# Designed miniproteins, single chains, continued (3): the designs that were tried, part 89

Each design is a single chain, and the fold is of that chain. pLDDT is the mean over its residues in the fold that is shown.

## One batch from the design tools (miniprotein)

Design m11079
Fold by ESMFold2-Fast:
Structure m11079 (fold): chain A 60 residues (1-60)
Amino acid sequence: IKGISEEQAIKAGVRIAKLIVDEGLSLAEATKRVNEELGIKLSQKQAKDALNLAAVRGEI
């Protein structure tokens, strides 16, 4: 994902997955929350890419 490191992308993906599964947030709400928590600016497409990356790496 451009604009952030791969490690940040994985962390964002893991946190997005947790917010969706545990708190029932939409992808848009989870992305907004993670952007605030990590100080980054992911688009929804980048958030999906981060989720997929975390899943492929076995982090979720």
Scores: mean pLDDT 80

Design m11080
Fold by ESMFold2-Fast:
Structure m11080 (fold): chain A 85 residues (1-85)
Amino acid sequence: MTARITVEMETKEKASLLGSRALRAAIETGVVGQVDLDGNTVTITLYAPSEELLEKAVERIRELAKEIGAKSISEERFPEATDLN
């Protein structure tokens, strides 16, 4: 299961902070996370073995984004899982 979360932050510093915290949240949730930074925009890609773990990671990251001061949050889910075993 794969999800991509794109977050627009107020500043580049806040974008970097979200990226760092999102990677930690992914690890703590037991999913694989990748973060790409482009100015004020953070793209977080999550790979999870189950929909339940994916949803938990997405919820945690959404909460972190709101806490840090996200201007916009968009989410895209891919029903086809990347085969992670």
Scores: mean pLDDT 81

Design m11081
Fold by ESMFold2-Fast:
Structure m11081 (fold): chain A 73 residues (1-73)
Amino acid sequence: SAEEEAKLAELVAFGREYAASLGLEIDDAALRALARTSLLLNDWDLERAKAVLRGQLERMAAEPHDGPGFRHV
C-alpha cells in the first residue's frame, strides 16, 4: 500500500542518516532489506521498527569485519 511504501521510505531515510552517524557505509539494497525486515517483524509499526533498526546498525558498526548484507548484494 502507499502507506507501507511511505513507512519503508521513511525508515530507509532514518537508517541511512543513523548509519552515517556511526561511520557505517551500507548499500541501499541491504539497508532497504533490513528496514523491510524490521517493519515486517514489528507489524509495520514505524516507531518500533526504527528502534530495532537502530540497534541492528549499532551492532553492525561494532563488527568492522562481519557486517551482514552489505558485502554481497
Scores: mean pLDDT 79

Design m11082
Fold by ESMFold2-Fast:
Structure m11082 (fold): chain A 85 residues (1-85)
Amino acid sequence: MEALAEEVEAALTPEQVEAVEAALLAAKPATAPHLEALQAAPDAAAIDALVATVRAALSTVVSPEVAERLAAVLRAALERAAAAM
């Protein structure tokens, strides 16, 4: 979450940041079950599912290249957190 927020601020205009934040908030019902699964069992499949859901939401408001970049940052942060557990 924090690493994704930093990348969003660095890569996007203020208007795009607002659009990304709104899209992520709107996607919360779709991401919530994946977040619960990740908390219960932080495995590669749970990370893949969450990252794919976030990427799909971001692709509605930013270019596919930017959505892929933000998804990669989220994936790296989740993999690092899982490795520390």
Scores: mean pLDDT 73

Design m11083
Fold by ESMFold2-Fast:
Structure m11083 (fold): chain A 73 residues (1-73)
Amino acid sequence: SKKIKELEEKMREAKKKGDMEKFLEYGLKLVKEYVKEGKIDEARKVADELAEIAPESVEAGIAQLYVGVASIK
């Protein structure tokens, strides 16, 4: 998906620049898009990266919730 590739690129650039706010923003958007497309394993990998880097962030918590709900449906 073009949208997934664009979000992956934005997340990667934010990480390279040390922009934590944008990294978490694009990472969460990427998790939501992977879940929407049924790519649950890819969504889980991104959500796990957010939780590893920023475990106390709202974005990491929401990402884990999206993957959890998608995994039981």
Scores: mean pLDDT 86

Design m11084
Fold by ESMFold2-Fast:
Structure m11084 (fold): chain A 104 residues (1-104)
Amino acid sequence: MDEERLEKLRRILSLPASQASQIVDDGGVEYLGELSLDENPEIRDLALRALESLVLNPAWQAQLTREQLEYIREVLRRTAERSEDPEVKARLEELIARLDALLA
């Protein structure tokens, strides 16, 4: 199970920026949010890196609509509230702050 999830996360991270919108529309943000709370630290790190690609990578971010960015922000807010790990919470809050700036 973990090897399959790790392989899927590595594949998401290797996708071209043109797939960013499709990942959001296919429920990828909810999936990555859930994995950012996983007990496996490697799964958490890869999921956070994928979320960081959507928000912080200019090529990926440019593929997303305003409505998709607002949706990502809402998912990340709910995920940060559920996080008990200070490092995970801090990384999610940094992404939320970036989205707040983009959507202002």
Scores: mean pLDDT 85

Design m11085
Fold by ESMFold2-Fast:
Structure m11085 (fold): chain A 78 residues (1-78)
Amino acid sequence: DRLAALNEEAVRRLRAAIEAKDLAALEQAVDDLSAQLQALRDELIRAGASPETLQRLDDLERGFARAYELAKEAVLKK
């Protein structure tokens, strides 16, 4: 499942950036993951994906946005 694989990658990359206190790495991870989500959305739309599949993608995108805000706060705390 590509959505599950992308979520696992996101968790690993955000965790690593938080542990390293590396804001630049966090921002690069978010940019890369957002690009991957957009590419996957375009692919799924071309493939005629169901509204349910597109809703899962929307949920994952919102989850990434929330995770980024929390990760950024964690990285910036001293």
Scores: mean pLDDT 78

Design m11086
Fold by ESMFold2-Fast:
Structure m11086 (fold): chain A 87 residues (1-87)
Amino acid sequence: ATEEIREAKKKVEEAIKEKKPYHEVLLFEKPLDPESLALAREVQELSEKARKEGLDVAASFIVTSVDGLKVPQEKIDELLAEYNKAL
């Protein structure tokens, strides 16, 4: 999880530097630890700032379980469809 988010951050930073489109969606079956959550927020903030500057950069991190409850697959599919419409 943390390593995957770090790689996504690197790719987002490279896309911003090169002004190239970059879209990523990462799914996690378990809640993110504090380090991974902080890193994911940094990537989301970088992507939001890039979009405000007119760059086509988006990164999304979806947790499929919260507090021992599994998010239904139908809700995951809905969120992915909404994300794809935004691109």
Scores: mean pLDDT 69

Design m11087
Fold by ESMFold2-Fast:
Structure m11087 (fold): chain A 61 residues (1-61)
Amino acid sequence: SVEELAEKSYKGGKQIGEGLGLAAGLAMARREREHMLAEGVSEEDAERIYKAAVEGAREGA
């Protein structure tokens, strides 16, 4: 589900933020969002997952 993907993206962003810092976490979140949109994920769902990854990166850094 989108909620499960958002949870995974939050945890992934947090791990990258903790290990590589905020800039790396944000770059990965943007790349993942672009990939989701290219794969046909809706703008709404991609944005929700992206925001979770960004929140994770900020919490981890």
Scores: mean pLDDT 85

Design m11088
Fold by ESMFold2-Fast:
Structure m11088 (fold): chain A 90 residues (1-90)
Amino acid sequence: SKLEEYKKKIIEYIKENTKGNKEAEKEAIKIIEEALKTIKTDKEALEKAKELVEKQLKGEDVDSEELEKTVSEKAALAAQFLAWMRELEK
């Protein structure tokens, strides 16, 4: 699947940019894996990222600050992931 291919390339990128720092490498990989667990398709990831970004821009309240932070981090990672995937398609 495309997600598996891009996950592998992202992990390689993380390893290259965290060389010598095993804690940073583990944390970055964990974040990517958790983000990907909430994404079923590229379309769903894009729609979710757009929705969360639009909610942030509108200043809409969320049910808790911790949930908002976690959701925002997942949305940011999904947006970065999709942008990176599109760069690889060029």
Scores: mean pLDDT 55

Design m11089
Fold by ESMFold2-Fast:
Structure m11089 (fold): chain A 84 residues (1-84)
Amino acid sequence: MLENGRKAAELATEAVKEARPELKEEADKAAEGIAEIARALEAGDEERAEAIAEEIREALEKVEEALKEPEVAEKGKELLAEHL
């Protein structure tokens, strides 16, 4: 399940980067942070996972807001089709 969550996060952040290039740094930060959280959880390091989640919280909120925009949602569907 961590692998599927990671891939979903990568596709979501990729959609944001392509539809909203000005949010590229926030999307990259969110994607990298989610990957680090998954790695920490796989290692059993819950404290590290929580610390990383706090660091990326603002970036995650910006990505989540962008995903509510029609143009970003449409791009996400295109990327999902490409990676099926």
Scores: mean pLDDT 76

Design m11090
Fold by ESMFold2-Fast:
Structure m11090 (fold): chain A 61 residues (1-61)
Amino acid sequence: SMEYIKKKAIEDYEKNYPLFSEEEQKEAEKLLEESLKTNDFSPFNVWLTKKLAELKKKKAA
């Protein structure tokens, strides 16, 4: 459900917040603001999933 996607995405974002650059944090806030207006967290979740995967690969390398 969208409620589950919202909860999971916000939790993952808050948990990893300090690992993001200022530019990425601004981009995330813009996407989250849009998601709150439309009640559609899929774009935010897609963005976050991609960024978290990139961070994980960069640190593992």
Scores: mean pLDDT 80

Design m11091
Fold by ESMFold2-Fast:
Structure m11091 (fold): chain A 87 residues (1-87)
Amino acid sequence: MKKEIAERYRRIATEALELHKAGASEEELEKRFGPELEELEKKIKEIIEKEGVDSETLRKFYEEQKAKYGDDEEAQIEAMAAFIEKL
């Protein structure tokens, strides 16, 4: 299950990033990926809560990824997918 959710996250986030780089508006991205991302985010949140990952650990992870990769959104997507898979 976690591996499947990580793969879905990677696919959706990568496709959204590619369209954004191609000039798609935020509105177009929300219409195309919004519903699926919302469902996926809910599932990820449920897994995080079930595995006992606290909000401070999650915040620290996001801060470290932001500092390490900056604007490298592809690297951030891979890091998040790996984090989900390891839960």
Scores: mean pLDDT 75

Design m11092
Fold by ESMFold2-Fast:
Structure m11092 (fold): chain A 88 residues (1-88)
Amino acid sequence: SAKEAAQEAIESAKRAIEYAKKGDIPGAVGSTLSAIGSEVDALLDPNAPEEAIEAARYATLAGSYAVRGDIKKAEELLKKAEELYKKI
């Protein structure tokens, strides 16, 4: 479901931030690609609530910023994803 896909995107983004904090940029990239895959799964669900799609999108953005070394922005975007997920 889109809700499960959004949860998977958030968990992948959390891993991306953890890898980036350790200086493991390849690990952060891999986890961000997993978040992108989960965002696509949410988008392909015709019954997806808007909050699930937005949560997955913000999670993917969080991973992207973690890869770029902007941990503060990544954590802010992850928090937004988690807040949106709670509305589902």
Scores: mean pLDDT 89

Design m11093
Fold by ESMFold2-Fast:
Structure m11093 (fold): chain A 96 residues (1-96)
Amino acid sequence: HMEELKKKARELGQEVKARVEAAPNLAEKLEAWIPGIIEEIKLAIKQGKIKPEVVFSQAKKEIDQAIKLAKKNNDSKLLELFEKLKEEIEKIEKEV
């Protein structure tokens, strides 16, 4: 079950990355956010390298900023993907 949540979070992160690439006006703005978020998720999933609570907190903060940008640009698809990514990260955090 935990492995399923980790896999789903990673897959959602990849979908977000692909969607940012397909969104001209958001691509530049979110390119810096998405790699950072994905890297923090990878580190948290690997565990044992850094405190998970710190990584999860920072990842959620970056996702909230990305959600705000998607909302300002009226990109409903990116907004939904970021919201789902945040939910999956929160589920993983609660199980860690």
Scores: mean pLDDT 68

Design m11094
Fold by ESMFold2-Fast:
Structure m11094 (fold): chain A 95 residues (1-95)
Amino acid sequence: MENEKKIAMALMEVLAEEEGLESVEELKEVIRLLKKKLNASIPDPSDSASREELAVLLSKLIDEAIKNGLSFEEIGELIREAAEEVKEEREEEEE
């Protein structure tokens, strides 16, 4: 469990560094989009969710995706797509 949280937190840090998604609000939208794309039976992130709580939800989403027969490559692509959608929405609101 602790190692799984650390992996999810590291993945969230990669999303911040490589995709520029630094805010808790942006990370909540990534998780929400992933849940929708995966049709996962996890709860939606709360409005008061911490980065640690979001990491736990992300870990559960990845675990459910693997159990549903998705490869690590497919999961990575879905995460990238969700991150890109959040970034595009942010860029459209910048003007």
Scores: mean pLDDT 71

Design m11095
Fold by ESMFold2-Fast:
Structure m11095 (fold): chain A 73 residues (1-73)
Amino acid sequence: MSRIEELRERIREVVLEMHENQDDGAKVAELSKELTRLYAELRALEAAAFDERRAAGEGTVAPPGPASGVKTE
């Protein structure tokens, strides 16, 4: 399995634990912190994996554009 798939599975498990222990704010906070880290790593790996694939086939025109326009609802 790729690291991305492994991270996705880990994230799902952490989310499940958060849901099961939603009554414990302290545990939820700790799990939320870990979840945030997992998401950050997942995003980085997705970008790296895509970039590595492009690099293998030639392609270096990809500026790092931040996601903008995040509205609630």
Scores: mean pLDDT 71

Design m11096
Fold by ESMFold2-Fast:
Structure m11096 (fold): chain A 87 residues (1-87)
Amino acid sequence: EIEKLKEEIVEAHRAGDEEKVKELLERLVELGVTEEEAEESLARAKELAEQAKKEGIRSPETLEEIFKLLVPAAAIAYKKEEEKKKE
């Protein structure tokens, strides 16, 4: 369940549990998160952030939604960084 993994990543990040964040990001990559999905989610995160900024909305719900939309991009970035270490 990709959505559950995204929520667990957000929760682990808030707790400062970097090891758990890495484990969950690896699981997300294994489930087949693509660069295209990451780009689409990042674009949606930017749109939501601009909308919230324009309307003065800083609700925890909106911030959490934006953060969840950033997770696929973070997973792709993590994968690329680890691939460099393997070389």
Scores: mean pLDDT 74

Design m11097
Fold by ESMFold2-Fast:
Structure m11097 (fold): chain A 82 residues (1-82)
Amino acid sequence: MEENLKKARELIDKTWEKEFTSPELRELYRRVRELEDQMQKLIDEAKKNPEKREEYQKKAQSLADERNRLVDEMAELRKKLS
């Protein structure tokens, strides 16, 4: 889970460095990073509070779904700008 989040972030960072020509792409990327930071905090909190682990995991999954939607939007916007 944590390794997959880091890998996704690295791929987004590398992609963004090449595509920094669009203000819309920069805003979507900023939102993706915010969601990734929130997901990491929930994962860390789940480790500290085992009794609430399932609740935090469900919240993290919801954020991951939203993050994936934004990543797809970035990919589609990039195609339009190409």
Scores: mean pLDDT 75

Design m11098
Fold by ESMFold2-Fast:
Parts: C-alpha cells; sequence; structure tokens
Structure m11098 (fold): chain A 77 residues (1-77)
C-alpha cells in the first residue's frame, strides 16, 4: 500500500509499463510518495504529493520490458 516505507521489489517486465498512473489516497492523512524505478541500470525518481481522501496522477515515461527494480517510500503528514 502507498503508506508503506522502504518497500523494494525486483520485477522482470514482459511488457512496457504505462506512462501514467493514478494513485488514490483513501486515508485522512496527506502522503508524500517517492518512487524510484531502475530498468537496465537506469534509475528514475518520482515524487508526488497526495492530499487526504484524494488522488494524484504520477506521470512517468513508458518503461521497456526488462529487469526492473522498484523502490517506494511514503511519508504521512
Amino acid sequence: TTSESGTTDEVELKEALPGEVTLTNPSSNSVDLTVTITVNGKSTTYSVHIAANSSATLRMPELPPGKAKVSASAVTT
């Protein structure tokens, strides 16, 4: 879930990831989300602020198929 801190996962992608993801925060607390995606040795970091009981769109480039490492951290305020 988006409130989890320090989550790291390694995934092998069979298809390209979509370039836009909508994230929903159903909690009563605002969340600062930092996502780092590493594909084929290239890292891209995204930061998005999601207000309480709101959603936000994270725009990222489409990622090609390949070995991917995803690290996500979220801080509630």
Scores: mean pLDDT 64

Design m11099
Fold by ESMFold2-Fast:
Structure m11099 (fold): chain A 90 residues (1-90)
Amino acid sequence: MMSLNELLLRVREIILETLNEANEKNLDIEKDKELQKKLGDRILELFREAGFSEETLERVKKLFDEFIEGKISINEFETGIAELIEEFMK
């Protein structure tokens, strides 16, 4: 099972890689639905690989839905994911 610090670093890495792809292609991550979906799919797969429960995965999906709907920023999404990891891995 991944450590708390390892999982937090991997989430940050995924977000930074997606932001770098957006910058390279001159796209806005908060408006590009394809990049948003790619980000969400990678985060969900990471949580499945880390052995999180379906309840935790549903909370990740809800947070991702808020991001794709434009209700929260990418920074708020990253913070929410980090809070979920800390809540369940303490």
Scores: mean pLDDT 82

Design m11100
Fold by ESMFold2-Fast:
Structure m11100 (fold): chain A 88 residues (1-88)
Amino acid sequence: MIEKVKFKLTLDDGSVVEGEGILNKDTGEIRGYGTDVKTGEKWFFSGTYDAATKTISGTAVNLKTGEKYTFSGTYDEEKKEITGTLSK
């Protein structure tokens, strides 16, 4: 089953990246796009959801710079929202 999800991810500098994507609940695959609310820079997210722990891990790519970050977070099924951090 495919769910539409929202992302709210915080960078180490305190910048927030907000976006939307999809979660495949059968495979755990997550993909989405976000935008840094201060800079307008776009990010691509790819990762995996662990239903047992309700945690998410993966990679994020800044589409302007090409820099790769690790993302980690949690999924709230009621809100359909992923909240977490982006770290180098």
Scores: mean pLDDT 83

Design m11101
Fold by ESMFold2-Fast:
Structure m11101 (fold): chain A 62 residues (1-62)
Amino acid sequence: LTPEQEKDIEEGVIDLAAAVIAVTTSTDPEERRKIYDIAREALKENNGDVTAAVKKVEEKLK
């Protein structure tokens, strides 16, 4: 894989992980969108660490 292809795959995995976190955390469409944005940012900041992303979502929702 080229570095560009690896980056595209990484971003796709991050987007998918953020979407899964959003749909498993809330059933409200507006809340899901907010969770998705928070989770995606946290995943990018923490090199794809799902545990860190979930923790950040929980902290923002309280």
Scores: mean pLDDT 78

Design m11102
Fold by ESMFold2-Fast:
Structure m11102 (fold): chain A 60 residues (1-60)
Amino acid sequence: SKSGLKLYTVVAGDNLYKISQDYGVPLETLKEANRDVIPNIDNENAGTLIYPGMELYIPV
């Protein structure tokens, strides 16, 4: 696990942009923090690359 990051479990209907807004984190920062867990993180549609039950790191 990465220290200093909040672990978040994705629920149905979530997307990266919504999560970034809910936690007050820039979308680019959220994407970079999850580079190892989200395939094709550089994709413009990264928000569609997450699924319910996926664990994400939120740099708060």
Scores: mean pLDDT 71

Design m11103
Fold by ESMFold2-Fast:
Structure m11103 (fold): chain A 98 residues (1-98)
Amino acid sequence: SSFIDKMIRSSRSVGIDPSQVRKSYDKFKKNPNTKALDFAKKQIKQGKTFTDIIKDLMDKFKLSPIDSGIIIGKASYDMGIFDQRIFSIMSSTKQLEL
């Protein structure tokens, strides 16, 4: 399955509308925030938690929770360590406020 299919399955587990995930990914594909993506990859390599990386993405890059989820999801997918529970992990820490 594609990256976006895995992200949609993750988002459904926490009640996020799949159309919002698709819109965020389409936006990323048209104008990739490569600085945010590279930042996320660096933070993963440094052993930061997904929770802390999402906070940093929202604070530094002014990204929405869903856009931040796409960035961390894509970073981890590119690194071969994708966790389909990304949105579930974010929700459990009350970081995903829509």
Scores: mean pLDDT 78

Design m11104
Fold by ESMFold2-Fast:
Structure m11104 (fold): chain A 60 residues (1-60)
Amino acid sequence: MLQAIRDMQGGVADLINAGDYDGAKKYAYDQGKKAGIPKSVVDKMFKDVVDLQAQLAARA
């Protein structure tokens, strides 16, 4: 479970860095479903990754 969440965070971060927010969200839900992770946990993880990427990238 913990490793599945970390792998999901990596894939989501890659898609967000590419500017594909819709793809990142779909990827997170698809991975969560495969790993049996509740949507609430996936939603929180997705938000945490988006917030972290926004801080690192700092939109100019």
Scores: mean pLDDT 74

Design m11105
Fold by ESMFold2-Fast:
Structure m11105 (fold): chain A 62 residues (1-62)
Amino acid sequence: MKDPPFTDEEVDELVAAARHYRAEAEKGNSTAVAKLVGLEIQAVAAEIMGDTEAAQRIRDAL
């Protein structure tokens, strides 16, 4: 079987980042809002590459 386009470690790192920056954005951190936009772009890239599970996990954390 071919490996998915994202590794489990990469997805876990993106999910952790999304949760962290979401909490920071709720505190009014505008830099965190910019980081969340970057993470949404990563989720879209995962979906386009057919890794819908990775995309969903990232979006669920946002």
Scores: mean pLDDT 78

Design m11106
Fold by ESMFold2-Fast:
Structure m11106 (fold): chain A 71 residues (1-71)
Amino acid sequence: HMDYFRRGMDMFRRGNYRDAMRHYTRPIRMDPTNPITWYYMGTTYGRMGNFDTMRRYYDIGDRITRDFDRR
């Protein structure tokens, strides 16, 4: 998980947003309850100009964070 996430972050920093998304996909599938990965996916779509998808992924991350705070 951490290796894929770190590689995704490196790709994001280099402006390689498509490869960053590929590396974030596995962490999301293995631990969909980690809001951090959802926020990074959202930010990546935002950098690509897809603000609608960015908001959707941020909403998912926010919902996960609120669920943990309420439980």
Scores: mean pLDDT 75

Design m11107
Fold by ESMFold2-Fast:
Structure m11107 (fold): chain A 56 residues (1-56)
Amino acid sequence: PKTKEELLKLSDDQLIGHFYNNLKYPDGSIVTDIQTDINNGVSKKDIIEKYLPYLR
């Protein structure tokens, strides 16, 4: 899996795509939650910390 540093270098679209393709358990709600957090101005660092446990 990508490191936090590698994930921080991704664009928002690339980050969402990476989560979509690398979730431990397929759940579209996680991708929706990430998009909602981005739209609400949550930082990429905080998004990565929050959702990293869901990645393989």
Scores: mean pLDDT 76

Design m11108
Fold by ESMFold2-Fast:
Structure m11108 (fold): chain A 64 residues (1-64)
Amino acid sequence: SAERAAMAAASGALAGGASAEEAQKGGQYVLDNGAPHTGENARKGVLAGGGSEEAAETAERAAG
């Protein structure tokens, strides 16, 4: 589900070094855009929040 993917995105972003706000932005993009491209949306959200490429990649892998 989008909610499960959003939680995975946030957890992945945090593991990759994102702040709580950056991680939350990754999850929010997943919720706003839904399936099927959850990983791509997680990545975009983390980057839009100011997160690093490492955090964005980790969120993408976790959510996709």
Scores: mean pLDDT 82

Design m11109
Fold by ESMFold2-Fast:
Structure m11109 (fold): chain A 100 residues (1-100)
Amino acid sequence: SPRDQVIQQIDDYMDQRTQWIRDQISQTTRDTSDQTTIRTRTQMLIDQMGYGIRRRVQQLSQQYNLSSQDQQQVQRYADQRIQQRSRDIQSYTDQTIQRS
């Protein structure tokens, strides 16, 4: 369905962004041992990801002419996945700090 295609594209975007954020965190932990700096940068990247995903949801919903019902479903899905990915990225940051 168009809704499922939009969800797939959002998941692909989240996967690409999450990989990039992990690389940024790894680079940051090599450049500094200051946990406050690392955590602040991680939160900034998470916030940027959330903003980007919500913007993409809006654009794809318009592109695929999703019904209001499907658009709400996709927005809810994206918000839940952003929260889950944010937790995963924060856990990755904690693990990377401990390994550094």
Scores: mean pLDDT 88

Design m11110
Fold by ESMFold2-Fast:
Structure m11110 (fold): chain A 81 residues (1-81)
Amino acid sequence: MVEFSEAGRASLAASVPAMEETAKEILENNEDEKAKEYAKKALEYLEKFKETGDPWELLSAEAYLLGALTFKVIEEKEKLK
């Protein structure tokens, strides 16, 4: 179980660069202020995860990133209708 937990942490850390790029793209290319706010919070929690390795910080980053993507999709749909 300990070894499995360590492997799990390494696997989670491998996803961090992709999440950072996604959040940065939302901050740079999106017009919705809420999407930008959530993307900024996602980046903050990703930075915290890099410092602590705490899976909860990564889960928080994922939640905020999902929120940012959700607000981006809502804004894009509202512009179409």
Scores: mean pLDDT 72

Design m11111
Fold by ESMFold2-Fast:
Structure m11111 (fold): chain A 66 residues (1-66)
Amino acid sequence: SLWKKLIEEARKLTDKQEAIRLLYEAILSALDAKTAQELIDKIDSYSSLPKEELIEKAEKLLEEAI
């Protein structure tokens, strides 16, 4: 699935902000616009987490939303 490829690509990036951009793309590719925005807002509330933890949390939330 496209979103899983985007999540894997995000893990390879060294830049946290670029990784977050790919997380948003993954979410938008998998969910309707309204649900995607709600999940993005949720992930933004966790933006203080380290990159690896943030990606793990985003993947878990996305899997639960699908």
Scores: mean pLDDT 84

Design m11112
Fold by ESMFold2-Fast:
Structure m11112 (fold): chain A 82 residues (1-82)
Amino acid sequence: SLLDKRIEALKAALEADDGPAFATHFLSIVLTKDEDALLKAVEAAIEVLRKKGRFQDAENLRITALNLAKLLGLDTSKIKEL
């Protein structure tokens, strides 16, 4: 699916430490205003960051995703559990 391709591109950007590419792919998913798409993207990104030992970046992303979900009127429940 298009979402799966975007998530793979987002993961590749994080593995390459390409912040601008990550931001572009992440924001493209956020702008869909799709709760499941946002959850999958955040979960995938947090997994990559934790595997790289970037625990503070993973937590910062989780907080950012919660705030974005609130701003967009999306359900935050599942993101809180990440």
Scores: mean pLDDT 86

Design m11113
Fold by ESMFold2-Fast:
Order: structure tokens, then sequence, then C-alpha cells
Structure m11113 (fold): chain A 74 residues (1-74)
């Protein structure tokens, strides 16, 4: 599978999860861990995911910042 195909699939999955309603702090952290496991610490992909979750109101900026800091510290 190409990097572009993996990115497209990941972004589609994130949008689908966001459509089910607001995500908990644990769900947000689990999502970022899954993304990092699949594509590594790709700042561009992580920034797009942050944008999707903010745009869909599935997460707040504070929750996203806390989750990213937690995953980075692991």
Amino acid sequence: MSREEIRRQLLAEVRERAATGPLSAEEIAALFREVVARVGWDEAVLAEIVHILLETRAASAEELQAALARVLAE
C-alpha cells in the first residue's frame, strides 16, 4: 500500500470516527497512538487529523494538545 493510500484511508477513518460524536480523551490518545504506529510521527498527517477533529467538533484544542503531549512523552 502506498503512503498516499495509507494517508487517505487514515483521514477517512478519522472523519468516520468524528461523525459518531465527540471523542473522549482516552479515544483521542488511542487514535494518535494508532496513527503513529501506522505512519510514524508524521507532523503533516497529525496536523490534518487535528484539523479534522477541530472542524467536526469531535475534540477541543485543549484535549488535542493534551493527547499529543501524552503520546509524544511515551
Scores: mean pLDDT 79

Design m11114
Fold by ESMFold2-Fast:
Structure m11114 (fold): chain A 88 residues (1-88)
Amino acid sequence: MSPEEILEIVKEGALLILEELKELYPELKEEIEEVKEKILKAKTVEEVMDILIEFTKEVMEKQNFPKEIIEEVLKHLEELRKKLLELS
């Protein structure tokens, strides 16, 4: 796959995750739409993953998720980021 194809697949995946989050947390709809705009404007897989990881951390901390759950989710996102960067 070309780097451009990988970027588009990653953007599509990130946007699907954000749509699912809007259904689970309707109160975060405005913040999620702002993050979607940032993802659409991103030019690299690294930018998309950095945006998604930071947003996920901020939202989970703001919603008072247990630290252990936040760390587990962030660990999975960092592992995904590493794998995607190896393909790009």
Scores: mean pLDDT 79

